# Designed miniproteins, single chains, continued (4): the designs that were tried, part 79

Each design is a single chain, and the fold is of that chain. pLDDT is the mean over its residues in the fold that is shown.

## One batch from the design tools (miniprotein)

Design m14734
Fold by ESMFold2-Fast:
Structure m14734 (fold): chain A 67 residues (1-67)
Amino acid sequence: MREKRREEMLKGGEASLKAVEEARKEDPSDSLEARSRRARLAVEAIEKALGEKFDSMQTRVYPPEAA
């Protein structure tokens, strides 16, 4: 059933969009660092919305070292 996956993708996409928009409000800078942070927040938002982690995103290593 592709409908179930479509709904999950929609939730992930919406959560990602909100996370990026919120990060832009916190960090108005267009620096590489700010963009990188937004990308991480977007991935984290998708993972939270879906309740699962993405192996292909490789966020399992980056956040712990960055934090």
Scores: mean pLDDT 64

Design m14735
Fold by ESMFold2-Fast:
Structure m14735 (fold): chain A 74 residues (1-74)
Amino acid sequence: MLDAEIAERIAERAEAAGILAAAATARMEARLARGEEVSEEERLALRRAFQSLSPEQQAQFREIAAEVYAEALA
């Protein structure tokens, strides 16, 4: 599970890049990392939204996540 702070930073950068479905997924991960409950229906809806992204958008999101993790280690 993503650390809440890392997940929030990923969400912010994904939103700035216009990958809104990925940003929503990262925000959900931040909520889960903080111990908040997320319904199964919401999780499935976000999964479907993320899977509807183009391969390029999915790759860009993975690059954003990797960059945020690298920055968190600095």
Scores: mean pLDDT 80

Design m14736
Fold by ESMFold2-Fast:
Structure m14736 (fold): chain A 80 residues (1-80)
Amino acid sequence: MEKLKEAQKLIDELVEEARKAGLTREQITNLIGAFWEAVRALEAGDEEAFERAVQKIESILPPDLAKKAREKVEKLRELF
C-alpha cells in the first residue's frame, strides 16, 4: 500500500516535468503507462520487464528529461 503511494508521487513529479517540457497528452499517457509497467515488473520481480519499461520511458522523453526519469525510476526501485 505505502509503496504504491510513493510510486504515484514519483510519476506525478515526472508528469509535471513532462508537461513543463511541452510533451503532448499522448506522450504523457504513454509515459504513465510505461511507469506503471515498471511498477508491476518490480512487484513481480521481473527484471527483464522492468528494463523494457525503463527503455520505453527513455524513448518517449528528450535526453534531459530521460535523465530525470532515470532518477525517479531508481527511487522506485528502492521501494521494492
Scores: mean pLDDT 82

Design m14737
Fold by ESMFold2-Fast:
Structure m14737 (fold): chain A 73 residues (1-73)
Amino acid sequence: EIEEKKEAIEKAIEDIRKIIEELFDSLSPEEQKKAVESAEGFLEKAKLYEDIEELKPLIEELEKEVEKLKSLL
């Protein structure tokens, strides 16, 4: 199941990067807020697994992408 969590975090990072690069300026203010809320929610859930050494670097990368997304608000 660790591999499934790893894949989910990697996908979340990719999805957030796509939003930052191309989609964010195309979103309504409400959609932008929802995108940030969704990303923050996923990050908080992912942090529950930060004690897993293999996932820790991915969670740190996810956190950086979430902070970038939040900076666009």
Scores: mean pLDDT 80

Design m14738
Fold by ESMFold2-Fast:
Structure m14738 (fold): chain A 80 residues (1-80)
Amino acid sequence: GELAASNAGAAAFEALKALGGEAVDSESSEGATTATFKAGSGGTAVLKFTPEGVELVSNEGAEAEADAALAAAQAALKAL
């Protein structure tokens, strides 16, 4: 649900923030939330949160940050 997606997004943001990243944007549509994150290295990662889980949509030069954010989001969803 929205609470799970919100918790996953918060976990992903904290993981990126620990690596010097910032949340840039988020949009919700039809039960899915897409969040865009900017890495401290200058790269960008886009994650999509659905009722079924979290997906990496794109990654432009932010591989380590995207991996950390995805892992944190998946852990947050599993804890629900």
Scores: mean pLDDT 68

Design m14739
Fold by ESMFold2-Fast:
Structure m14739 (fold): chain A 80 residues (1-80)
Amino acid sequence: DPVFEGEVLAGVAILMAAVDIVTLKNHTLSDEEIEEIIERAKRAIELARQAVQLGDTVSGNEAIRAAEEALKLAEEKKKE
């Protein structure tokens, strides 16, 4: 079921983004840890885009927004 596969991908992307956002806001991180979060956020965006392609537009678009927020926060931390 492509829609169910999309729901799983969107859920994974949302969870990854939420954990990384909380980590970025509440912890002091090394440059290496920030780079890992940037890579995960980019991967989460790709998973979320796959969810949208599979027909889960609601959760997929939520996942894209969450993953993009995680990426933006990580890139801001890297520039500090």
Scores: mean pLDDT 82

Design m14740
Fold by ESMFold2-Fast:
Structure m14740 (fold): chain A 86 residues (1-86)
Amino acid sequence: MEEELKAVADALFSAALAEVRAKYEGELSEEELEELAIKYLEERMKEGIEKVVELMREDGKPEEEIEKYRKEMEEVLEQILKVIKE
């Protein structure tokens, strides 16, 4: 499971970094591109969580279940960001 988390983190970071490089290559340093890629990844993950939360509310899920999902996904995001920053 740790190896799966690392593989997912690496894939997400590589995709975000490729997107940022395509837009800002030659304008930003490699360090600035990496920092921007991490920020882009974090923002996209948070947007994904909120989209699922909205769907859960539309489906009539209890608020307790929705808040549990949000907290669990926020913990997963923290773990992904920690792996990328290591």
Scores: mean pLDDT 79

Design m14741
Fold by ESMFold2-Fast:
Structure m14741 (fold): chain A 61 residues (1-61)
Amino acid sequence: SSQQRQIALLQVIRNLFQVAVEVDQMLLPKLSAEEQAKVQANIEQLKQTIQELDAQIQQLS
């Protein structure tokens, strides 16, 4: 169904953002303090986007 397709697409997008968070977290201890602050801010923005996507998936499921 179109709903199942939409859920599948949202899950793919959600998982791509989750991978980005995990990659950034792995890189954090290898970065300068200034770079760490910028990457931490990006991680928090990505986490917010993931929460919004998870809410959309739950609403459709």
Scores: mean pLDDT 89

Design m14742
Fold by ESMFold2-Fast:
Structure m14742 (fold): chain A 80 residues (1-80)
Amino acid sequence: VTEKILERTEKLLKENLSPEEAKIAFDTIRKGLEQKKSLKEIKDDIVKALLDAGYSEERARRIANKALMALFEAIVEIAK
């Protein structure tokens, strides 16, 4: 289940974000899911990772929201 969610999430991220943004978001999501983190914790971790990569707080927050939407869409699709 987790592997299918990750595969679908990666595809959705690549369609909606730049290659760099998608990589940062995907790596953070994968780690968060492996650690059984909540979606809120994963979002906060994505924001921190993007800030560390030199993105502004505003941009990091927008990217994190898009990444969580992709993750949520993948979860709903696979959980059907």
Scores: mean pLDDT 84

Design m14743
Fold by ESMFold2-Fast:
Structure m14743 (fold): chain A 70 residues (1-70)
Amino acid sequence: SDLERGKPALEALLEMLREHARRGEFNPEGFSGADPVTQEYLQQLARQLQAEIQEEEERRRRRELEERLA
């Protein structure tokens, strides 16, 4: 690109990957044919996204239970 858009583009990509993970569409195993560096990065990213999703689900469940107990 002629204009500098490195930072916004990277943040947009991370956001898209998180959305795919939340929908259950993010499959890093699907990229097993990628180069080792990309594959390793995707594995780390997938692990981090899964942890974030679990935290969000746990927080959401706690909120629902708290509302029902009230």
Scores: mean pLDDT 64

Design m14744
Fold by ESMFold2-Fast:
Structure m14744 (fold): chain A 71 residues (1-71)
Amino acid sequence: SSKTQELLKQAEALIDQAVDALQRKDYDKALALLEEALKVLSQVDPSNPEAQRLRAMVESLIEKVKREKEK
């Protein structure tokens, strides 16, 4: 559906912004953007393969940000 495509595009944009924040070592902003991406993805059918891929990417990035922030 068009709504699903818009939500996936929004999640991808939030992930890109989070990666940029992480590269600048702005860990709090990166985490906030990744949590927002998860909220957007929660509105997509959990069986959607692209949503599953993006969710896995977000979860991996959250773990990376947490590790970098604690160093």
Scores: mean pLDDT 88

Design m14745
Fold by ESMFold2-Fast:
Structure m14745 (fold): chain A 81 residues (1-81)
Amino acid sequence: SERELIEKAIEGAKRYGKGLADKAAAADPKNAQKIKDQIEEIMKKGIEEAKKQKSPEEADKVLSKAVGEILKLQQEAIAAA
């Protein structure tokens, strides 16, 4: 079902986002908690918005945008370290 596809996309994004958060925190231990909190907030908002979508394709767009924001934070954390 479309709902099951959206739920799978959300779970995939959660796993990927957690991996990025762990890597970013490891790159900048002094700011680890702040980085994790920022990534958690981005994921929370992305997931809430994805759940509101009627199609898996629109949910994927929302989740991809959230993951893009997390990747940018990871890149900035690594560059700052």
Scores: mean pLDDT 82

Design m14746
Fold by ESMFold2-Fast:
Structure m14746 (fold): chain A 100 residues (1-100)
Amino acid sequence: KTKEIRANKNPSQEEIDLLAEEALLTIQIHLARETARVHGDYETAAKMLKKVAERAEELGLYDVASQAYDELASVYEQMGKTEEAEKWRKKAEELRKKDE
């Protein structure tokens, strides 16, 4: 897990690559959040968050994937799409359970 890798003084190249991907995906979540909040571009933000969440899930980065799905739910809520928001919040919760 990335938290364990980050605590390791001498991580492997494979572990370093995973940490770099985690950092990049986390930055993309923040960028998508700003795109929605500052620019009101909810469609672009939703597309970015979905791609980030899917990539994080593929890599087993369930904490990052959960964060991306929570932000995706927030974007749909801002758009007034409450049912879609609840769907993504449920997805985020299931992924949080996998990380714990």
Scores: mean pLDDT 79

Design m14747
Fold by ESMFold2-Fast:
Structure m14747 (fold): chain A 107 residues (1-107)
Amino acid sequence: EEEIEKIRELGRRAIAAIDAGDEEAAIAAIKEIAEIVKKATDPEVLREAIDVLLEVAEKAKEKGALKVVEAVLEALRVVLKVAKDKEVILQAIGAILRAAGLILELE
C-alpha cells in the first residue's frame, strides 16, 4: 500500500541521515512516520511503522545518536496510542521496551 511504501522510504531516509550525522533530518523523517501513523486505519501500516522505527533506533544507537532514539520512542508511543489490534499493541509495547533499552545503553 502507498502508506507502507512511504513509511519504508522515510525509514531509509532516516538511516541515511544517521549515517551522514544529520540528526535533525533523521528526526524529521521519524516525525513524518508518526504523522502517517496518526492517520492510519490499517493494522498492517502500524506493524510496518513499528518494524521500520525499531530498525532506525538500532542504527541510531550504533552511531550514538541519542536524540534520534528518543524520537523513535515518541513515534512508537504514537503507534501504541492509535493501535486497536492486540497483536499490534503487543508489538508496539515490545518495541518501546527495546528502544528504551537502547537509550539506557547510550547514557
Scores: mean pLDDT 88

Design m14748
Fold by ESMFold2-Fast:
Structure m14748 (fold): chain A 67 residues (1-67)
Amino acid sequence: MSREELRQHVLRLLAEAAERGIDPAALLRALAERVGLPPDASGEEILDAMLEKGVTVEELEAILASL
């Protein structure tokens, strides 16, 4: 999966979170924690870490579902 494809998946999940009344910042913090980054990590740092750790779209959906 390319970095741009992963970015598009994350943007879609952020939109879904907002639509469900979930704070998008809470989703970003959960993603940062999943990849071992601090909660103040940038979205680009989170994307790079997710690519390196092989985070799947299924894992991203599971994180959103846990919120």
Scores: mean pLDDT 80

Design m14749
Fold by ESMFold2-Fast:
Structure m14749 (fold): chain A 77 residues (1-77)
Amino acid sequence: SDAEMVALVMDLLRGRARLTRADAALALEILERFPSGAVAGAVLRALDAPEAVLAEFRTLKNSAEAVAFARRYLESL
């Protein structure tokens, strides 16, 4: 539900949620509905993405690039 997804997004932004490879489809849906660099970064951290991935993510210039990068990473899982 929307309320459940909003609650999960808030937990992700607070660093309180954990995600696994099995959650990749849910993470993609979150990025589609909340397409921001902050949400993209929170999703990558919750998935415990490798430091190399997080370092590349930090070089991105804007939210659209950040969301596209996170989407590509999720699609690779």
Scores: mean pLDDT 84

Design m14750
Fold by ESMFold2-Fast:
Structure m14750 (fold): chain A 63 residues (1-63)
Amino acid sequence: NTVQKLQQAIVQHSNDAMVWVLIGDEYERLNQTDLANAAYRQAIELVPEPSSIRAYAESRLAA
């Protein structure tokens, strides 16, 4: 189950902003919009400084 694999990734890599972006993209592919938005917000929180990762996550939330 893809959702179960994503939950395991969260447990193992909770401090990695890139992992949160990838998790958000995967939830969006699964049509899990609320979970995708939560993952993108977590990535933004992990990278408070201006960066390409933060800009990408913010663009996904704005869409």
Scores: mean pLDDT 75

Design m14751
Fold by ESMFold2-Fast:
Structure m14751 (fold): chain A 67 residues (1-67)
Amino acid sequence: SDKEEVEKLLEELERLGVKAYLAGNEEAVQIATETAKKAKELLEKGEYKEARDLVKEGIEQVKRLLE
């Protein structure tokens, strides 16, 4: 389901956020944290497509910053 896809993506984003924190990458931590917060708000509103797209973009941004 769309909800389950977003929940899995949020789990990946949160893991990347922990990795960013341990690496001392403050920009990556901020992106991960703010993206997760906004995506959870969208999930509560039933906006699964918007939540999914937001989390995917956040994951890509965090990954680039951790390279």
Scores: mean pLDDT 88

Design m14752
Fold by ESMFold2-Fast:
Structure m14752 (fold): chain A 70 residues (1-70)
Amino acid sequence: SAEEELKRRLEAELERIIEHDPVLTEEQKAEFRARLDAIKAAGGSLRDFIALDTDIGMVRLVEGVKRAFP
């Protein structure tokens, strides 16, 4: 289904961001990795993955601003 495909793609994007993002700190990456693992272990919904993606995006924005304007 479109929902299953979107969920799969979002999961892959979240894995990539958590592993490779240059803006997030290692501590932030560890926290998001733990949250992603918890969602996967619980059989989480698309909404759960979207919520994590939103939180990661917000933290990335804040960290980007901190780096530009220390």
Scores: mean pLDDT 85

Design m14753
Fold by ESMFold2-Fast:
Structure m14753 (fold): chain A 91 residues (1-91)
Amino acid sequence: MKEKEEKEKLAELQKKASEEKLPESLERVKEIAKLPEEEREKELEKLLDEGLEEFIKLLEEIAKEIPSYKEEYEKAIESIKKALAEAEAKA
């Protein structure tokens, strides 16, 4: 029962991101999640560079609301922040 509730919260957060004109970006994120870690980081960096400044906030909110995925999303947030810092240093 708890797992189903957490899954519904994740779906609600993803819906909210889509409603904010992020349908292509959300679909791309789902595709990226299936990639090897190195390629995943590169693609997430591109999404952030496109001005998705709320993307990190969305992942942080998912980590707080869905304990089952908290560790995975916290790692993703750290990877994204590191990739973003490296991209800005090169820009």
Scores: mean pLDDT 59

Design m14754
Fold by ESMFold2-Fast:
Structure m14754 (fold): chain A 116 residues (1-116)
Amino acid sequence: SLRDLILKALDLLIEMAKKLGDEEMAKYGEEAKEQVKAAKSIEEQLEILAETVAKLMRHLGIHESYIEEVMERFEKAKSPREQLAILLEELARIAEILGDEETKKRFEELLEQVEK
């Protein structure tokens, strides 16, 4: 399910954060995971993941104009599947920026499951 893919993405984020010793990033992932578990709709679960990705980007010093562009793409997406694909693509890019090639590949594998 899309919910299971969202939870897997958050688990990968938490694992990456812990490997890097980034306690703040791990906290963002853990809080998001609990919020997703409590959320009753896929729309709410995707909004939680989008908020988490935006917080992560700000934490990493990514320019606000880029974050706004990503969030606009998310809001304009035609389906929950397309919304999740956008967020997984950005998580893979974040893993690449952080030098975690293994986690990047794992996010890309989740992206393939969403798109196919």
Scores: mean pLDDT 90

Design m14755
Fold by ESMFold2-Fast:
Structure m14755 (fold): chain A 94 residues (1-94)
Amino acid sequence: GELEEEFEKLLEEFEELRKKLEELIKELEEKGLHEVADEARKLLLEAEVDEGLALIHYALGKKYGDEEMLEKAIELLKKAIEKLKEAIKIAEAA
């Protein structure tokens, strides 16, 4: 359905942003900017927790045909994406 398609598209965006952030964290570490790298890594971890919760809600929503669970999964994944964007902005500003 439309909610499943929206979730899958957001999951692709999340994975692309995660890869970009991981590369930026590595570059910060190589430059000796350990405090900024740690701040970015903390936001990455928080985003991954929100992604994990989103995946659980998505799996349950699909299994039981529960649109409210699918909407919650989308909300959680959007929150995770915003945390990755914040982390990328912090990393790029360094």
Scores: mean pLDDT 91

Design m14756
Fold by ESMFold2-Fast:
Parts: sequence; structure tokens; C-alpha cells
Structure m14756 (fold): chain A 89 residues (1-89)
Amino acid sequence: SKELERRSLVLYITSSLYRSAADIVDTVLPNASEATRQQIKDLYLQSSDYLEKASDYLKQGNIDEAEKYIKQANELSQQAGQLENQALK
């Protein structure tokens, strides 16, 4: 449906934003340890991957599987944000 197509597109755009967030970590957190920067990058990239999977499941009409991947992506992005906030202190 056009509704599922639009929701899928929103998830794909959000996935791209998380890839961009990973790409700028070294610039935003220059005083953080290399290990912390790498962990934040990995969390954003994993979240991005799960959002792409959720987008694909929505295109297939599989809402239940999409919601599982959205939940995993949200948990990972929340962890990334917590580490970013800690590193900015």
C-alpha cells in the first residue's frame, strides 16, 4: 500500500541519518577514546542496518517483523545516544 511505502521510506531515511551520525562521530567527539568512538559508530551502523531490514519488511506487508527490527534499532540508537552524551562530559 502507499501508506506502507511511505512508512518504509521514513525508515530508510532514518537509516541514512544514522549512517551519517556514525560518519561524523570522530569530528563531534574528538576528546573521546578511540574505543568509545568505535562503539558509538558500531551502534549507529547496526541501528541503520536494522531500520533497512524493517523498511524491507514493511514493503512486503510484514508489519510484525518490521516492528521487531524497529524495536532493536531504537534500543541500539538509544545506547549510542547515551554514550555520546557521556563522551561529551
Scores: mean pLDDT 89

Design m14757
Fold by ESMFold2-Fast:
Structure m14757 (fold): chain A 67 residues (1-67)
Amino acid sequence: LEPSVLAFFEGMAAAARGITKEQAKELLKDKSEEEIRGFLQGVRALLPIDPSAKELVEAAEEVLKEK
């Protein structure tokens, strides 16, 4: 399984678990840009169903900007 595809499913799982923005940033800080983008896509897939996932979108975008 490609790292970006795995990250996509991790993003969906993180959104479903309701992890905090800080927990998401900690998880993503050592990930590659490709993995962070995959995670972001996974979180975005759940955003229409779970508005709280917006904090995880922000976390991923902030970490990606720092790369």
Scores: mean pLDDT 79

Design m14758
Fold by ESMFold2-Fast:
Structure m14758 (fold): chain A 75 residues (1-75)
Amino acid sequence: KIEELEEKAREKKEESERLREKAREAIREGGETGLEKTYEAFRLLAESGGKYVESVKLEREAKRLKEEEERRRRE
């Protein structure tokens, strides 16, 4: 269960990074093509942020569960 949460967090983080990479490319092109690419970059960054937040939540949940397991072992 904890390992599954960690794997899902990793996947979400990779998705977030991929979207950020696309946003960077759109920003580079925005200097040449104007507003449409700027809006595309903004949308991609927003989606990337959402994926990153989900990744952080999953990582925190996994960490909390790990700490709870360790507390039970130590009493």
Scores: mean pLDDT 76

Design m14759
Fold by ESMFold2-Fast:
Structure m14759 (fold): chain A 83 residues (1-83)
Amino acid sequence: PVTAENVVEAVKRAKEYLSTLSEEEKEKLLQELTDKLNAGETLTLFELAMLILLHVERGKKEEAEKAWEKLKALTSNPEVDYP
């Protein structure tokens, strides 16, 4: 089971990793993660954190919320507030 601390750390790591990418690399990553999700693949906590942040950066609230719900489903305490 994934803990709230694991989610916070994954989001922190995702923010750090995304900050090293160019805009072109971010767009490519967003497409790859979206394709995996649409293909029914299970995304890791880190991949879901990246997907949420990429959608937030683009103002895609509904897509970000969908990814957030999938991330919460991986936690043992989905009622805990995450960043």
Scores: mean pLDDT 76

Design m14760
Fold by ESMFold2-Fast:
Structure m14760 (fold): chain A 85 residues (1-85)
Amino acid sequence: EKEKIIEELKKDYEQAKAELRRLGAPEHVLEVLDNLYEKALKLIKNSDVETAKKILGQVKKFLDALVEAVRAGVPELPDNTVFSS
């Protein structure tokens, strides 16, 4: 179960990164994405399945918001502090 959550995180991350590159996102946006992925992966690996699913859900929201912000030409990035608990 946890392995599937990790696989889904990786797929979502790779898709978001590819989309951001297609949209011409600057390097700092891709770096934020990379840092978010590494942080989320560590949290998921060290959490139970229920907590890992919640973390994955929050990451998906951030990835969607980031892609939509870049697509709309908005320079504001979502805050990743949601993972602080």
Scores: mean pLDDT 75

Design m14761
Fold by ESMFold2-Fast:
Structure m14761 (fold): chain A 66 residues (1-66)
Amino acid sequence: MTLEELRALLREIAAEFGPAEDAALDAAAELLAELGLDRADLEAIRAGEGERLLERHRAEAERRLA
């Protein structure tokens, strides 16, 4: 997954799941597990910390390419 793909995914999650109930977040987290995202990551996005997840993935990708 690229940073751009992750950014697009997080934007869609914020739009569709921002006000979501816990059950919907659990279902979304299970779907996103294949992408390395879990429920805690989704709750962070909902709490407005999505930028930190984007920075983490970018930094990790850059470090692995070094």
Scores: mean pLDDT 60

Design m14762
Fold by ESMFold2-Fast:
Structure m14762 (fold): chain A 99 residues (1-99)
Amino acid sequence: SMREEIRRRLREILEEVGKELGLSKELQEALVGMFEGMLEQEKGISEGIEAVVQLLVEDPEALREILREVLEEFKKNGGSLVELIDAIEERAVEYLEAK
C-alpha cells in the first residue's frame, strides 16, 4: 500500500508538470515505471531515489519545481531517459543538502 501510494503521488506530480510542459504521456509513464522499478530494489536504492521519495512525502512543491526545471531542460536539449532520471535524482539530493 505504501509503494502504491508513493507511485500514485509520483504519477500525479508527473502528470501535472507534464501537462504544464506539454510532455507525452508515454514519457510520463516511462518515468513512473523507472522510479517504481528502482523503489522495488531492497539492495542498492540510490541516495537520489531516497531524496525523491523524501521530497514527494515532505515537500511535494519542491519536487514539482525540480521536475519542472529538469523536464524543461530535457525538452530543450534531449537526452536519454537514464540521463533524465539521474538529473532529477541529483537535483533532489542538492535541494535536501542545501536545506
Scores: mean pLDDT 76

Design m14763
Fold by ESMFold2-Fast:
Structure m14763 (fold): chain A 92 residues (1-92)
Amino acid sequence: HMLSEEEKKKLDEIIKKVEEQAKQHPTLSRDEAIELVRQLAKEAYNILSEEALKKLIDIFNKIVEELRQKETVTSQEFIDLLKKLRDEINKL
């Protein structure tokens, strides 16, 4: 099963909340950026079906690995990573 329209809407709302938190800081440390992604994953876990989560785990892991290659990220760089997340979700 692909993600339902309702699951996509709920996930977009969570992403927007994380994006707003990122905008409060001009730069994020690696650990801060990874923690925001983990918070996003935790909130997604509470609202998405197990099957939808399995498809998203690989996407979350790829974003975390990209963040691990950096010491700091700008809020704009982090928002751009969230845009990549949205693009991958839209393919599901």
Scores: mean pLDDT 79

Design m14764
Fold by ESMFold2-Fast:
Structure m14764 (fold): chain A 55 residues (1-55)
Amino acid sequence: SSEMKAIEKEIGKIMSTLSEEKQKEALARLHELLDAHGHTLETLREFLAYVKELA
């Protein structure tokens, strides 16, 4: 969906600004969210919120 694509682009921009250590932490969180909700809009929104706090 267009909303998912917009969120994925924003996540990508934030991830590119993170240190290697923070990227590893973010990927661990993404794994947890994927296990809980799958690849859904909810997972992407929660992950976006997480990486914004991490930045």
Scores: mean pLDDT 84

Design m14765
Fold by ESMFold2-Fast:
Structure m14765 (fold): chain A 98 residues (1-98)
Amino acid sequence: MSEKERKLLEAEALTALALMALSLGMPELALRLAEEALELAIETLGEKDDVVAEALLALGRALAALGELEKAREYLEKAIEASTNPKIIELARKELEE
């Protein structure tokens, strides 16, 4: 496995863990995991990729759970811009409406 493939796998795993932390009512942990996932995803893929978009979505959801609504909106809008996957775009739009 290349270093790039390893970092991508780590970013995807951190995003999944962030979403699990949110489901368990641990938004502060979810925020830290999503921030790390986003950093690794951007380093590996740049700003426009579905993996980056999923990390941005998780980060936006964590910020919303912590009451940081303006920051949450910014990251959810970035998730829409980063993705070409209609499911990710739909999930981000739903979070912006709620």
Scores: mean pLDDT 85

Design m14766
Fold by ESMFold2-Fast:
Structure m14766 (fold): chain A 88 residues (1-88)
Amino acid sequence: EELYRPDELLKKLLEEVGLTEETYTLGEILVGLGMYALEKGLVDPKDPTIVYLKGTLLEEIFGKEKVDMRDVKGIVEAILKHVTKVEL
């Protein structure tokens, strides 16, 4: 499985949910972002596919005020702008 090194912005977000490793799989990063959204209460209570990002570190990562959790491709593309692939 491919490992990625988060940039400073993504690293700061992951540290807020207790993730302090140097490298992660893409799946581990996705879990960390989900933990952050739940802990900060960013998920819409009537439509859990909608996450509100305004004023959070996630707004800085995604560059927009909300995200649809079903847009897996868009979410992955945004994350890949904030990581460096580790050569093993």
Scores: mean pLDDT 83

Design m14767
Fold by ESMFold2-Fast:
Structure m14767 (fold): chain A 111 residues (1-111)
Amino acid sequence: SLEEKIKNPKAKKILERIRKYDKDGNGYITLEELEEFVYDILKALYPDKEISKEDARYVAEEIFKILDKNGDGKITYEELVEMLIEAEENPESKYSTLFDLLSQLPDEFLE
């Protein structure tokens, strides 16, 4: 499977965390589910800042614009896996910055 190509154990934990936000278990993540994930990430990365759900929504919408090229409000789990593989293998990728930010999360957040 595509997931077997992910060699970084932290990237695997990120995918497992994202799957917990797929409340319907339908194999894709919605904008609303991504907003919840981003909100938790921003609060973990910036604990001394007041992070609003509106801030998380804005960031989630920008991520969706990059990944959801057809504008249907859905990102497939396979597209997320491919993004993480590209970020690991190509440090000049536009996804590398997002991967670098996620790599700063404490292990407790990813468990």
Scores: mean pLDDT 69

Design m14768
Fold by ESMFold2-Fast:
Structure m14768 (fold): chain A 55 residues (1-55)
Amino acid sequence: MLGTIRKINGKYYVFLEGKLVAVADTLEEALELAKKVGGEIKEIIETENGLILKF
């Protein structure tokens, strides 16, 4: 499964399979919410536009 985290207007938006699943005030909270919905994160790829998550 693929996910992304993007920072927009000071908040972190979590997308899994292209769907918005969570909004968080911190990157740590966004990662925990992504794990809660998607399970274990196997790989994190940093990009200019945010993080790509592989589950």
Scores: mean pLDDT 84

